Designed miniproteins, single chains, continued (3). Designs and how they scored, part 95

Each design is a single chain, and the fold is of that chain. pLDDT is the mean over its residues in the fold that is shown.

## One batch from the design tools (miniprotein)

Design m11276
Fold by ESMFold2-Fast:
Structure m11276 (fold): chain A 91 residues (1-91)
Amino acid sequence: MLEELAEKIAKELGVDKELALEILKLIKEKTGIESEEELKLTAESVIESLKQLKEEIPNFSPNELAELVLDILKGEENKELHEKYKEELEK
């Protein structure tokens, strides 16, 4: 289980541990990373990127936050992604 990493994500982003675990699962599924070590490194990079948007995170729905994580993994600009998700403040 990735309990410790999920707790770190939850604390850094101000979200529930359940959402943090779902984010980790999404990263694993979309990147194809099977190694816990590689998953931790990727998740830490994503957390670092999301911390730049910490003020705006309360405005994201769980679905929007998950999609933002996915787009960060695709190498898109965080600022551009944040603007896009600000327009989708539902569900």
Scores: mean pLDDT 65

Design m11277
Fold by ESMFold2-Fast:
Structure m11277 (fold): chain A 77 residues (1-77)
Amino acid sequence: MTREERVKRLMELLKKNIDKLTEEEKLTLLAAILATKEGKESVRTIAELLGISPKTASRRLKRVAKILGLSQKEILE
């Protein structure tokens, strides 16, 4: 799967689950999508994009992954 295909898939998941995500979780998923697009998919990059600690970013990513039915690594890859 190409990087562009991964970005498209994550955007589709965001749209389908928008009613199930809090504003913080939506922002976390958007940060993950942006990090993937830039080829910098990591908890640290997402934390930097959101202006939060890596620990907080990791916690939010795990919550988002659970809501989407994915592993945390399937979001980041």
Scores: mean pLDDT 78

Design m11278
Fold by ESMFold2-Fast:
Structure m11278 (fold): chain A 64 residues (1-64)
Amino acid sequence: MKKLSTDSLLPPQPTPVTTTLTITSEDGVTATATGNTSESLIRAYARAVDLLLAGKSETVVEEE
């Protein structure tokens, strides 16, 4: 191909979305991680895992 000019498409509008992950151990300890971006969700998940390993049931919310 010689030259193909592709215009930038309008990016899809970011929908305000909150993702929640719930982790339950065999002992019934539950940790919940909530984030509104992939980065915040990953941080919340890491905190939730640490809490679960410590035997604590807690909700972790991270926002950006």
Scores: mean pLDDT 68

Design m11279
Fold by ESMFold2-Fast:
Structure m11279 (fold): chain A 66 residues (1-66)
Amino acid sequence: PIVSGEGAANGVRAMGDLGLLSEEVAERAAEALRKAGPLTAAQAGRIVEESGASEEAARALEQMLA
């Protein structure tokens, strides 16, 4: 399924609030996801990794969005 960039950004911020990401990485990833617009879970995971998150955090986001 395709998710909104805003929806994916909200997911990343929730992960930051849970301590799975640093505040800096969460904010950077959220901005990148909002700019990307509608995307797949896999595309969101890639953007989050490119923003400095671990592969584990990227996989967690993909599972949340699937």
Scores: mean pLDDT 82

Design m11280
Fold by ESMFold2-Fast:
Structure m11280 (fold): chain A 78 residues (1-78)
Amino acid sequence: MDKIVEKIIKKIKEKIKDEEYAEKAIELVNGGANMYKEGKSLEEILEHIEKKAEAENVPEEVLELAKKEIEKFFEELK
């Protein structure tokens, strides 16, 4: 599990050159991974991530990247 999260973090850092935005995307992905460990569904995780991004004024492109990486994380863990 941690190895998959590390791989996702690396991909985010490669795609988002702005350190602040990369950090926000990583926070969203880590939050999603923790919710997965708690037994939350992909739908619940994505809804939570969207609400958190809206509350923290995260740019839409950062939110979309985080959502895509969370979906990949679920696909790799199936």
Scores: mean pLDDT 77

Design m11281
Fold by ESMFold2-Fast:
Structure m11281 (fold): chain A 93 residues (1-93)
Amino acid sequence: SELDKVSEEFKKLQEEVDKAIAEGNLDKARELVNKILDLITEYMEKQNKRELLKKFAEEVKKVLQEAIDNNLSDAEYIRKILEVAEKTLEELK
């Protein structure tokens, strides 16, 4: 299914994020996280999942605000965004 393809691509990007973090390449890790956010957003828009898309955007915004308010490291921010993405994909099943 289309969702299976999105889940497969998410897994590949997540593995690339883990590798980038292990190598200390936080710029690449951030770029890869943005690709994950775009992947999930585009899928939900294409499938007309309006309510889940709104919830996803609000959860991402909440993580961004927490990162600002609590001075989260790039690695902590990335981890929290990946958790939001994974949770959203589970809700799409």
Scores: mean pLDDT 86

Design m11282
Fold by ESMFold2-Fast:
Structure m11282 (fold): chain A 93 residues (1-93)
Amino acid sequence: MEAEKEKLIAEVQATADAVIAALEGKASPDLLDAIRRLADLAVEAIRLSPSVEKAKEVADKAIKGLTTPGRKPLEEAIKFAEEAIKEGKKAKE
């Protein structure tokens, strides 16, 4: 499980780094901060996921949010990651 999660985390981080590099100097600081926040939340959500299947769903939603242009896809992906973190924390209780 942990090895699979680390691969998903690496994919999300690599995607975020590539998007930030492509947009740096061209996008607003707020947009760049939202991209970084999505990556951080997705990594936490993947680590807290109760299954590899849930971790893959989180990674897929995060990558889609990172690679889809616009604020709304980022906000939707952030919300999904926040809910996944909440669910994962509850599963540990």
Scores: mean pLDDT 81

Design m11283
Fold by ESMFold2-Fast:
Structure m11283 (fold): chain A 89 residues (1-89)
Amino acid sequence: MDVILIGSFTDEEKKQIRQKGYNIVAEIDIYSDKTTKEIVEQKLSPFKGKKVLFLVKTDKYKEVYRFVLPGVFGFKSSEVMTFDEFLNS
């Protein structure tokens, strides 16, 4: 299954994701001053209409992005999960 990362993930965390058999297809560093809405749209546009898993680092970001991804970027059928939930799934 394809995974999109939202936030700053370490190489070790990315290794754990790949070890579970997931493909990291896009990464969005929300802590970067250079990350604009246009860059996010460009990175996400190839995956519109596809079911992808979005991984975030905290419950706070999960709560935010479960509304932002369908409402702003059109990802109405995509799941949002924290990294901790993902490791325990």
Scores: mean pLDDT 76

Design m11284
Fold by ESMFold2-Fast:
Structure m11284 (fold): chain A 98 residues (1-98)
Amino acid sequence: MAKLSQVYRIVLTSLDRPLSDEEVKRIRERMVALGLPAPFRQGDKLVVDIQAETQEEVDKIAETLANLFFELGVKSIRVEIYDAETGELIATKEYRRE
């Protein structure tokens, strides 16, 4: 049965270096300015919980976050998308900037 609205957890890991606290703060400020949920740090990872009706909406938010990492000079990012209710891994993506 298709869910009309689901909570997703997006987890981003910089593969070349960890983000500084200042860089995490900048990403949070950018997300808030875009009207998106503010992510939080969990160790070396950045995490955001979003409520979305479509996987396309989730993908767009994940891509926005990946682009913010690239603006900070990160070249490789792993994105993991989970069902926040079940903990099930839905998708894993890697974004790279040459």
Scores: mean pLDDT 81

Design m11285
Fold by ESMFold2-Fast:
Formats: C-alpha cells, structure tokens, sequence
Structure m11285 (fold): chain A 55 residues (1-55)
C-alpha cells in the first residue's frame, strides 16, 4: 500500500540521517557541525511525527 511504502521510505531516510549525524560528530569545524546537526535534528523530528501519524 501507499502507507506501507511511505513508512519504508521514512525508516530508510531516518537510517541515512543517523549515519550523517555520526559523520557530523567527526567534523573538526564546530560551527559547521552545529548548523548541520540542527538541520538533521529538524528533519528527524518531522519524519518521526509523520511516522507516528501513519502508524
């Protein structure tokens, strides 16, 4: 179903964002790391809210 497909897409994106967050944590530039972390956290929160609405 479309719902199942969207849930799978959200889970895949959350997994990719987790990997990206680990790479940000290894960055030597604290300003770039903070900005990128904020962007990732905002995206994660939006995806988690969408996932909860679909479940």
Amino acid sequence: SERERRIAQIRAELQALEDEMLKVAATDDPETALKRSREIMERVMALQEELLALE
Scores: mean pLDDT 84

Design m11286
Fold by ESMFold2-Fast:
Structure m11286 (fold): chain A 61 residues (1-61)
Amino acid sequence: SALEEFEASMSPEAVEFANELREIAEKILAWHYSQEEVEKRQPLLETTKLGILETRQKLLG
């Protein structure tokens, strides 16, 4: 996918950071069985994803 190709061109530090955030997001969704808890945390994950997109744009520029 385009994401995989992009990750390969990122610095090791940026890739490690992105993987850490992804793992946290996966653990939050898997660990919290309650839909209420998942919904509550979704806005925070969305904000974090926007920060990653900004970093991506810097690397592309």
Scores: mean pLDDT 65

Design m11287
Fold by ESMFold2-Fast:
Structure m11287 (fold): chain A 78 residues (1-78)
Amino acid sequence: SREELRAAILAALRGEHPDAELTALVRSTPVVDDAVAAEIRRLTGSTLSNEEIKKIFNEVKVELGVEELKEAVDKVLA
């Protein structure tokens, strides 16, 4: 589901996901293209389209950025 993929990407960006490949891919990627979206789909077993994966990734990055701006205690979203 979208919620499961969102949770997986959020955990991977925070370094809290058990899948080292997903964590490395997500953390090294500033912009998700079709190839990266397909790899995220493969690693997570998601049935979502590349466009939905790109959207979720961008939404999670924006959410983390807003959280960091408010608290000024978490690491930069990069």
Scores: mean pLDDT 72

Design m11288
Fold by ESMFold2-Fast:
Parts: C-alpha cells; structure tokens; sequence
Structure m11288 (fold): chain A 69 residues (1-69)
C-alpha cells in the first residue's frame, strides 16, 4: 500500500546518502507502522548524530506524505 511504498522509497534514499542499513530499516519500519513520533525522533538522530541534514529533510517529507494518506 502507499505507506509501504513511502517506506521503501525513503529507505532507498537514506541508504544512498550513507545512512547505516540498520538505521534506514528502523526508519522504514516506523513509517510502515504509522509511528510518526518514532520517525520524527529518528530524523533528529540523522541530523544530530550523523550530520545528515539531507536525510533528515527526506524523512520529514516522507512523514508529511504518509500523514496526508
């Protein structure tokens, strides 16, 4: 469904930016489960722990798309 597609696209984009596979999978799982609080916290970690601002922005857009379903 649309959540699984958003999660898959987001995971792929994060991996392309060098996000570790385990963390990218945690993000995908949070999106698939509609756990937007967890997804937002993971976005903060991408920026603060990994210095991946672009990854945080991609996740922010994915959360907004998922919430609009």
Amino acid sequence: GPLEEIARETRRALLALGVPEELAEEVARALRDGDFERAQKLGVRLVTEYDLVEAGEILGRAIRRAQAL
Scores: mean pLDDT 89

Design m11289
Fold by ESMFold2-Fast:
Structure m11289 (fold): chain A 67 residues (1-67)
Amino acid sequence: SMEEDKEAFLEELKRNIEAAKKIAERQGVPYEIKYEVKFENGKLTVKGEIKGLPGAGDVKEITYGLD
């Protein structure tokens, strides 16, 4: 199902971001990234927060409506 594929893909994205964060921490890049993913029938919501990265905003929110 396309819905299940999107949910799995986004969750893998979350893991990748956390892995990248750990790599950045090992290389001395002081920043914090976190996000939440919600996939409901007909709607997809992704909320993210980035802290400590120069030039980046603290909050980024992406919401998609699937008609």
Scores: mean pLDDT 56

Design m11290
Fold by ESMFold2-Fast:
Structure m11290 (fold): chain A 84 residues (1-84)
Amino acid sequence: SMEEILKKAFEKLLKKVEERADENGKVSLSEIFDVMAEVLSEAPDEYREELLEKLAEIYREVASKADENGKVSVETIKEIIEKK
């Protein structure tokens, strides 16, 4: 189902973002973009368009929370994903 695909995609997204976190628990926007592209590429074709829309919404919100160095805390990313 779409719900199961989204759940798996968000679980993968969070795991990959946590793996990319620096010593302060932050990830750059470019790294977040790379992780999202990877998650999207692993999704089944039939759900890819809807997943892309959800990831784009998440990226826009995450980008709006970035600091002056273009970094976002993993905690903030988790909060944004949990709202979806």
Scores: mean pLDDT 85

Design m11291
Fold by ESMFold2-Fast:
Parts: sequence; C-alpha cells; structure tokens
Structure m11291 (fold): chain A 120 residues (1-120)
Amino acid sequence: SELEEIRELVKKIEELLEKISNAKTAEEVKELLKELKKLVEELTELLRKATDAEVLEEAYDRVLELIAKLSEARRKVMEFFKKNKVPEEVRKEVEELFEEVRELLEENRRVALEGIRRAE
C-alpha cells in the first residue's frame, strides 16, 4: 500500500527527529542528520510515484508537520551546543546539515503539492 509505505517512512523520520532533539554531542547529531537525509530522500521518491489525491493530501500535511519538528529540533540542538560551548566551526557544520534536510523537506512539500494539482 502506497499510503502505508508513506506512513511508515514518516514515523521513522519522526523517531529520528526525536533522537536528534535529545542528542548531546555534535558527532551523534551529524550521524542522525545523515540518516534523516536518506529517509527524506526516500520520501521524495515515494511522493513522486504517488497518484492518489487523498494520499498526497495526507503526505502534504505530514511534511508540513515534519518541517515544523525539524525547526524545533534545530533550535533545541543549537541552543544546547551554544550553552555547552561547542566550537563555532562544529556548530556551523551541524547547521549546514539541518539546512540540507530542511531544503529536502521543502522539496517534498512542493512534490506533494504538484501531485495534488495533477490529481485535480
């Protein structure tokens, strides 16, 4: 089921975002963000194949929620690193990885919206 595959992938992404929010080292955050990037890229491929308007509408709403959760995770992680005096170069590397994932989620949002418009 196309809908079930999207739901399972969204759940895995949400679980990784929770792990990222609770991570205490830059190394752990970087590894989790790399895993997150792969799952978000898989979501993009599923959304490009999706043709059902109801599936795409649910996926669009879920992607908006994921963008919000990513922004919250980024804020929490960056505040924690600043308070714990993580070097600026390391913090910049982590911010760049968060930005890469944000851009991919925005692509997912666009792909889902284009799919909805095609189904109209």
Scores: mean pLDDT 89

Design m11292
Fold by ESMFold2-Fast:
Structure m11292 (fold): chain A 69 residues (1-69)
Amino acid sequence: AANEKLELIEKEVLQLLLKESPELAAYVRALGDAEPDPNVVKLQEALKTALATSDGNAAAVVQQVKAAL
């Protein structure tokens, strides 16, 4: 249940980020188990922090990530 809800929020945030910036879409696609690029690591950490501090609101997470980057 909790894991499923978090996955849905991540998908919503990713879709919003992809529409906001094609460059950011390239970094998001690189997000995974590997450590591909320092910029991707920064983005992943910013996203993780935003998800932890937000109330599960996708728009709020996007705002937080933009502020962190």
Scores: mean pLDDT 60

Design m11293
Fold by ESMFold2-Fast:
Structure m11293 (fold): chain A 77 residues (1-77)
Amino acid sequence: SQAATLEELVELLIERAILTHNSGSEGLVEEGKALTERLEALWAQLEPASRAALEERAARMEEALRAGAYTREELEA
């Protein structure tokens, strides 16, 4: 369902944010590529209404990251 795809995409965005924050080394580049490829594939499956909902959740996550939040709990909601 669109809701399930949206939640999977949100989970991958959280994983990518945590990985990016922790990636001070080249060893995590391949993991980041795999996450990005999965994100792009799922994004292509979203309808406009679901994309708008994702953008709202992504914006909240970006605000949390700017405030220094890098834990899964802080980024989830």
Scores: mean pLDDT 72

Design m11294
Fold by ESMFold2-Fast:
Structure m11294 (fold): chain A 94 residues (1-94)
Amino acid sequence: MDREEVLARVERELEKGGYSFGVILGAGAALAAFLGKEEALEFVKEQLEKAKVSEKVQEAVLKAVEEIIENRLPPEKVEELTKELEKLEEEEKK
């Protein structure tokens, strides 16, 4: 599967569905396995900026993706983290 096709598909799904941090975390980890850590983190950052996510939440999401890639965040904690990221974004938008 071409890099450009994967990136375009992920971007379209993020744009169509609004923003789900669970999908972003999963997509970031999957892209890192395909493209490498640096390119995956850059892509995630660009998507967060396009979605106008606050800088504080952007940093938290990027750190979470990096921890998943490095196998430092257990899969069972990803759901809890997704809910925390959604709550943090709602608080920052006030």
Scores: mean pLDDT 71

Design m11295
Fold by ESMFold2-Fast:
Structure m11295 (fold): chain A 71 residues (1-71)
Amino acid sequence: EEERRRLLAAIRSILEQAKLFIDNGQKEKAKEFIELARKAVDYARERGLLTPEEVERINAEIDELEKKLES
């Protein structure tokens, strides 16, 4: 429970940081945080800490951030 909550909070924090870096034109830092978010999701998935629905939701959010980065 605690580990799951911590991972979800960490992923959310990482994604919020990535959004801020994109908004500020800091593309390289945004890329780093997007990669961190993907690794965190992979780790949580391997540990069975996230439901398939949560993985889908978070990955969709990451994909949207990557689109903004490529623009």
Scores: mean pLDDT 83

Design m11296
Fold by ESMFold2-Fast:
Formats: structure tokens, sequence, C-alpha cells
Structure m11296 (fold): chain A 68 residues (1-68)
């Protein structure tokens, strides 16, 4: 069942990446409409990026452990 675990991990990673990218696009559009809040939106983008990267690492590690 190695392929099933790997595919589920990839699907989860893709969902995390898609949700993050949509969040970034929305915050960037909001920053463009409200330039005085640019720094606030950038901070949110940075936090979301770190959260997504950490979650992806955990998903990959868990999948590798199950496959091994």
Amino acid sequence: KKEEVKKKAEDTINLIKELYERSVQRHEAEAKANPEKREEYQKRIDLNKKMAENTIKLVKERAEKKIA
C-alpha cells in the first residue's frame, strides 16, 4: 500500500499549496486596494507561508515513515 500512502500525502500537500496560494492572492489584492495596510497583509502572508511549509514537512515525514 506504498502508492496509496504516497498519493494521499501528495493530495494533502497539493491542497495545502492551493489554499496557501489562494490566500496569498487575496491578501495581495487587498494590499493593492489598501496600500496603507500593505505591511499587515505581508505579515499574514509570511505567517501562512511558514505554517504551510511546516505542515508539508510533517505530511512528508509521516508518509515516508509509513512507507519505510
Scores: mean pLDDT 81

Design m11297
Fold by ESMFold2-Fast:
Structure m11297 (fold): chain A 74 residues (1-74)
Amino acid sequence: MTVLEFLTTKVPGVGEEKAKKLLEALEKTFGIKNLEKMSIEEFKKLVHLSTLGVIAKEVLESDELARAIVEAVR
């Protein structure tokens, strides 16, 4: 499963637009391209949950969605 498919399927309230915004912010932070096509298992090895939560909160402007994303990826 890709990271984009994971976020849109496993996180309630995260559609394609919100998922892509989050992935673009993560790509800029980590210097990685094409995160949307990366496998979720590879993503979990590269991205710290604390960093994911901070960026998700900033990008989506929702503590609930940021928490849901971190919990789903954990």
Scores: mean pLDDT 82

Design m11298
Fold by ESMFold2-Fast:
Structure m11298 (fold): chain A 97 residues (1-97)
Amino acid sequence: MEEAVELIEKAVEAIVNGDYDKAAELFTQAAELLKDVNPEAARYFRIAAEAAKNGDRVAALTQAGIALEILGHTDLANKVGEKAAEASREELRRAAA
């Protein structure tokens, strides 16, 4: 569990830095570690990895936040959710300009 959380934190940082390929790899590794422990959370991290591969940072962060809530890491889930909300507001402002 602790190893999976560390990978997820690194994946979120990679998204913030625009390194989507690295984020996808890290989310995939976290999903593999969790597949037998919490299959539901693992599924959401796989969806986050796919979103990251497609450059969809809002979807990647949102799906990762849901997976973290399922794992009971509420404080980290809230931080990731705020980053998703920030990304969404930025995309909406750019679309409106």
Scores: mean pLDDT 84

Design m11299
Fold by ESMFold2-Fast:
Structure m11299 (fold): chain A 67 residues (1-67)
Amino acid sequence: MISREEIRKEVESRIKSDYMTKEQILEVGARLGIDTKKLQSLLDNLGKERFSKEEAVEILTLLARGG
């Protein structure tokens, strides 16, 4: 099971800005083995083009737990 700490570390290693786009979240999710179709649907439902790193970590963690 991928931990929130591992997800945060991956985000911080790849993303240097304080914010992430939907495309960047999908790319990180794919690298972590998260279901990118479910991830994209969740991101689309949120209706946002830009997310904070903390929001992205929460979203990725939710889906990594089968959310």
Scores: mean pLDDT 80

Design m11300
Fold by ESMFold2-Fast:
Structure m11300 (fold): chain A 74 residues (1-74)
Amino acid sequence: MEEEKERQRIKAEADSVIAEGERLLKENPEKKGLAEQAIAYARTAKDIADNGGDVEQARSALEEARKLLEEAKK
């Protein structure tokens, strides 16, 4: 029960990171490397959550995605 709610939240947040990363790719091509890595980690988190995988692993991947996205914004 708790883990399924966490997986749903991770999926929603991963989708948000992917959308932000795609936007940064359009606005700042010079940030391509960081934005693409952020999108890749967010997709990894979403894939883990979609397959009922380990919530902590999915959360870790999402955290890496957020860190890379914040660096891409600089």
Scores: mean pLDDT 82

Design m11301
Fold by ESMFold2-Fast:
Structure m11301 (fold): chain A 91 residues (1-91)
Amino acid sequence: SLDARLEEWIEIGRNSKASENIKKTAETMVKMVKNKEPVGPEDLRDLSKETGLPETAVGSGYGAVLHGHQRGLSDEDQLNAGKGAIIQTLK
C-alpha cells in the first residue's frame, strides 16, 4: 500500500547512508539521461556493483528517470521517480 511505501521510505531516510546512496544513484541516472549518455546493460551492472544495489533496482530506477525525462518532468521529479523505483524494487 501507499502507507507501507511511505513508512519504508521514512525508515530508509533515517538510515542516512542508505538514503544518500539511493539519492546519489538517482542523481547519477538523472545526469546520464540529461546528457543523453548511451546506457546499456553493462553500464547498469557496473552501477549496481559500485552502489551495492541489485541490478533490478538500478534498472528500475534508470527506467523511471528516463520515463520522467521523456514526459518532461523537472530534474527533481525525475530524481524522486528514480529514488521511488529503487525503493519499490528493494521490497
Scores: mean pLDDT 82

Design m11302
Fold by ESMFold2-Fast:
Structure m11302 (fold): chain A 62 residues (1-62)
Amino acid sequence: EAAVREALAHAARGDEAFKQGNYEESAKHYRRAADLLRAVDPNSPMATAFERKAEEAEKKAK
């Protein structure tokens, strides 16, 4: 599905930003990935995982 593919693309960008130390950008991409997955399945474990990654990036950005 297009939404899942878009979410995975955002997750990959989030991973790259995190690796570069750009935690603010990383958090934005992980949040977008989680939102897209949550819209498809409210109980998505993958959405929960990306929400946790976004929170970690947000903590490091502060």
Scores: mean pLDDT 83

Design m11303
Fold by ESMFold2-Fast:
Structure m11303 (fold): chain A 100 residues (1-100)
Amino acid sequence: MSPEERLIASLVAAAVRRAREDPEGTLEELEQSIEKVKETVKDEKVKEEMIKALERAREALRNGDLEAFEREMRRYYTLAVEYYKKENPEALALFLENHL
């Protein structure tokens, strides 16, 4: 597993753990993440795909579908890590602090 794949796996595992322990707080965090993506992501295509993944993760969690939640969060974190790594290493560091 590459260092990047390992990082994404850790982010996903942390998100699934939070969703299991505090599903209501996790839904609130997903709503906040959608708003932050709308405000901060400059690439319209990347923005749309990140928002789609977060909205699908939110719907999955509301339905108790942790497998779908994990899949959509993995999609989101993959897009986010690629985007922030390319744009600004400081933005990636802040993203990781807020999600690990």
Scores: mean pLDDT 84

Design m11304
Fold by ESMFold2-Fast:
Structure m11304 (fold): chain A 62 residues (1-62)
Amino acid sequence: MSEEEKREQLKKMIDALIKNGAVEKVEKDGKTYYINKATGEKVDLENPLESLEKIREERKKK
């Protein structure tokens, strides 16, 4: 399904951001959360495009 495919794409992008240190993966009680290290907010998986754009802009700012 298109929505599931978009979520999978988001996960791959998040993995790349984690490798670059832009996003932190946190596990608690078997649940996984993704934290934007630039803002300290959780990544909104329900609105992935907006979340990705914010992360991208934070990386560019410096």
Scores: mean pLDDT 66

Design m11305
Fold by ESMFold2-Fast:
Structure m11305 (fold): chain A 72 residues (1-72)
Amino acid sequence: IDELEKEYEELRKEFEKVEDKLSVREATLMKLHLISIGANIFVAKKAPQLLDEEEKAARTLMEWIREVLEKV
């Protein structure tokens, strides 16, 4: 979980560097997905029994964001 949290912070910083190059719609969608990843990590920390499901969900969204950032 600590490694996932670090990857999330790194991804958020990468987004901040290119946010001004994205359309308002694209920036908004990425922000919503980043919020969702944060929520998944929060739930995993509070409910360890859901750790595997929440981590998988977070990693899936992070992969999507990375793919979009590569297009910028």
Scores: mean pLDDT 76

Design m11306
Fold by ESMFold2-Fast:
Structure m11306 (fold): chain A 65 residues (1-65)
Amino acid sequence: SEDQAIVEALRAELEARGFRVVDVRAEDGTVYVRLEASTTQFSAAALLGTAFGIETGKSVRLEQV
């Protein structure tokens, strides 16, 4: 599905950039991401998530663990 492809693409991009991804899920037009990251790394991930949301038309919500 389109949502599955979007989830897989975002997970791959975050992992390629060295982020430790705990979970990625798409539900009702929103992509939820949980990351193990420092505050600085989380800020960088949030910027990437915002760019990804603009490109895909999805809302991206990130949670720091």
Scores: mean pLDDT 81

Design m11307
Fold by ESMFold2-Fast:
Structure m11307 (fold): chain A 89 residues (1-89)
Amino acid sequence: TVTETLELTNVTVDNAVAMLGVFLSRLMEQAGSTTILRLDVEAVFENGTKLHLTLTDLTGRQAVEEFRKALEATGAKRVESLVVTATAG
């Protein structure tokens, strides 16, 4: 298993989703796996919304999709701070 953390500040929601996709792709390549065992997200948005999300046992594609849906559901256009910890294996 491989665990890595992605930290982003002052990015658009669209850019955060794109950067997560790249991050998870590299993590899965390092782990030699297509499965994200765990994804923990902590985010604060420019509109003051806070998000805490935990996802388990997803493909990389599914993890990005669920992440996108969660961010879009906030109604915010920008992320003030984002910390994602992901484990692939």
Scores: mean pLDDT 90

Design m11308
Fold by ESMFold2-Fast:
Structure m11308 (fold): chain A 84 residues (1-84)
Amino acid sequence: VEEEALRRAAEAVRAEGRARGPLWEAAAEALATNAEDLEKARRLGEAAAADAPARAAEIRAAFEDALRLFEELRERALREAAAA
């Protein structure tokens, strides 16, 4: 049940990432592949920002927005699974 909810949230955030452009796609992929360890996804975002200082603010914003959406999608998927 939890694995299914995480899978659905990962698929949904990846779809949003593809629609919003490459910075958001990178953030979505980091969150989707690290759905069980969001702190690791956050550290990947900080590493990406450090690697591209000129775009650090955009990268951080994309990761923060993607994380917020991923948490919302995960909670929704868990609620739907519990109601089934």
Scores: mean pLDDT 78

Design m11309
Fold by ESMFold2-Fast:
Structure m11309 (fold): chain A 66 residues (1-66)
Amino acid sequence: TETRVVIGNGSGPTAEQALQNAQADLDAKLAALAATHDVTVLARTSSITEHDGVYYASVAARVAVT
């Protein structure tokens, strides 16, 4: 079993929208990984920043891969 970190990124006009976009990106990346591996999500963390009226979000998942 390997442990990996997969990060989804997103941006939007609101923190909510940026986070939703980041989660969608993460889910797409996890689905791609799950196509060839068994993936177990161990932890998720999120970070949101704002710059010039644009919100940027990152959602990191620590996963076990077999």
Scores: mean pLDDT 87

Design m11310
Fold by ESMFold2-Fast:
Structure m11310 (fold): chain A 95 residues (1-95)
Amino acid sequence: SSSELQRLISFLQLMDYYRSRGNYKELYDTLKSLVDWGKKNNWPQSLIDTAEETAKLAEKIAKNPNPTQEELKEFYKKYDELVGLLMDKIEELQK
């Protein structure tokens, strides 16, 4: 729906804003809200699982004052996967 599409775009904009600034706590909080909202909208379990995994990685980075390059790469790989799935959901909602 149009309202679901607009809210998803807003989530993606907020996620990118916090990620680009290294605000992993706020990113974690945003991803948790995305998961709750996705569950209420009956999103596929695979999309919910990817969002939850991305949130857990963001939380791990937020709690670590010196995240390793390996931890950051693991997070970015999962984050990019999530963004791809959310872009697919945007295309679905535009039809």
Scores: mean pLDDT 89

Design m11311
Fold by ESMFold2-Fast:
Structure m11311 (fold): chain A 82 residues (1-82)
Amino acid sequence: SKEEEELEKAIKKVAELVGEEVGKALRTIAEAHSPGHALEVAKKIIELAEKGEEMKEGLERAVKSALEEAEKIEKKKREEEA
């Protein structure tokens, strides 16, 4: 779908800007929560990264939130499979 194509592009852009680990976190969020939510998070990270130094703290918070959301998803999945 168009949304899935936009998400894939956004994830690749996030990985380029802030690291592959954050891109993987967004994929985990998309699979467990929703592609739409993951796309919104990705777009916010891209916008903050493109604004550069002025939004550095905002970017760091957005990245941390995405990583924490993905980690909670992965932890729950591991606990349910154990």
Scores: mean pLDDT 82

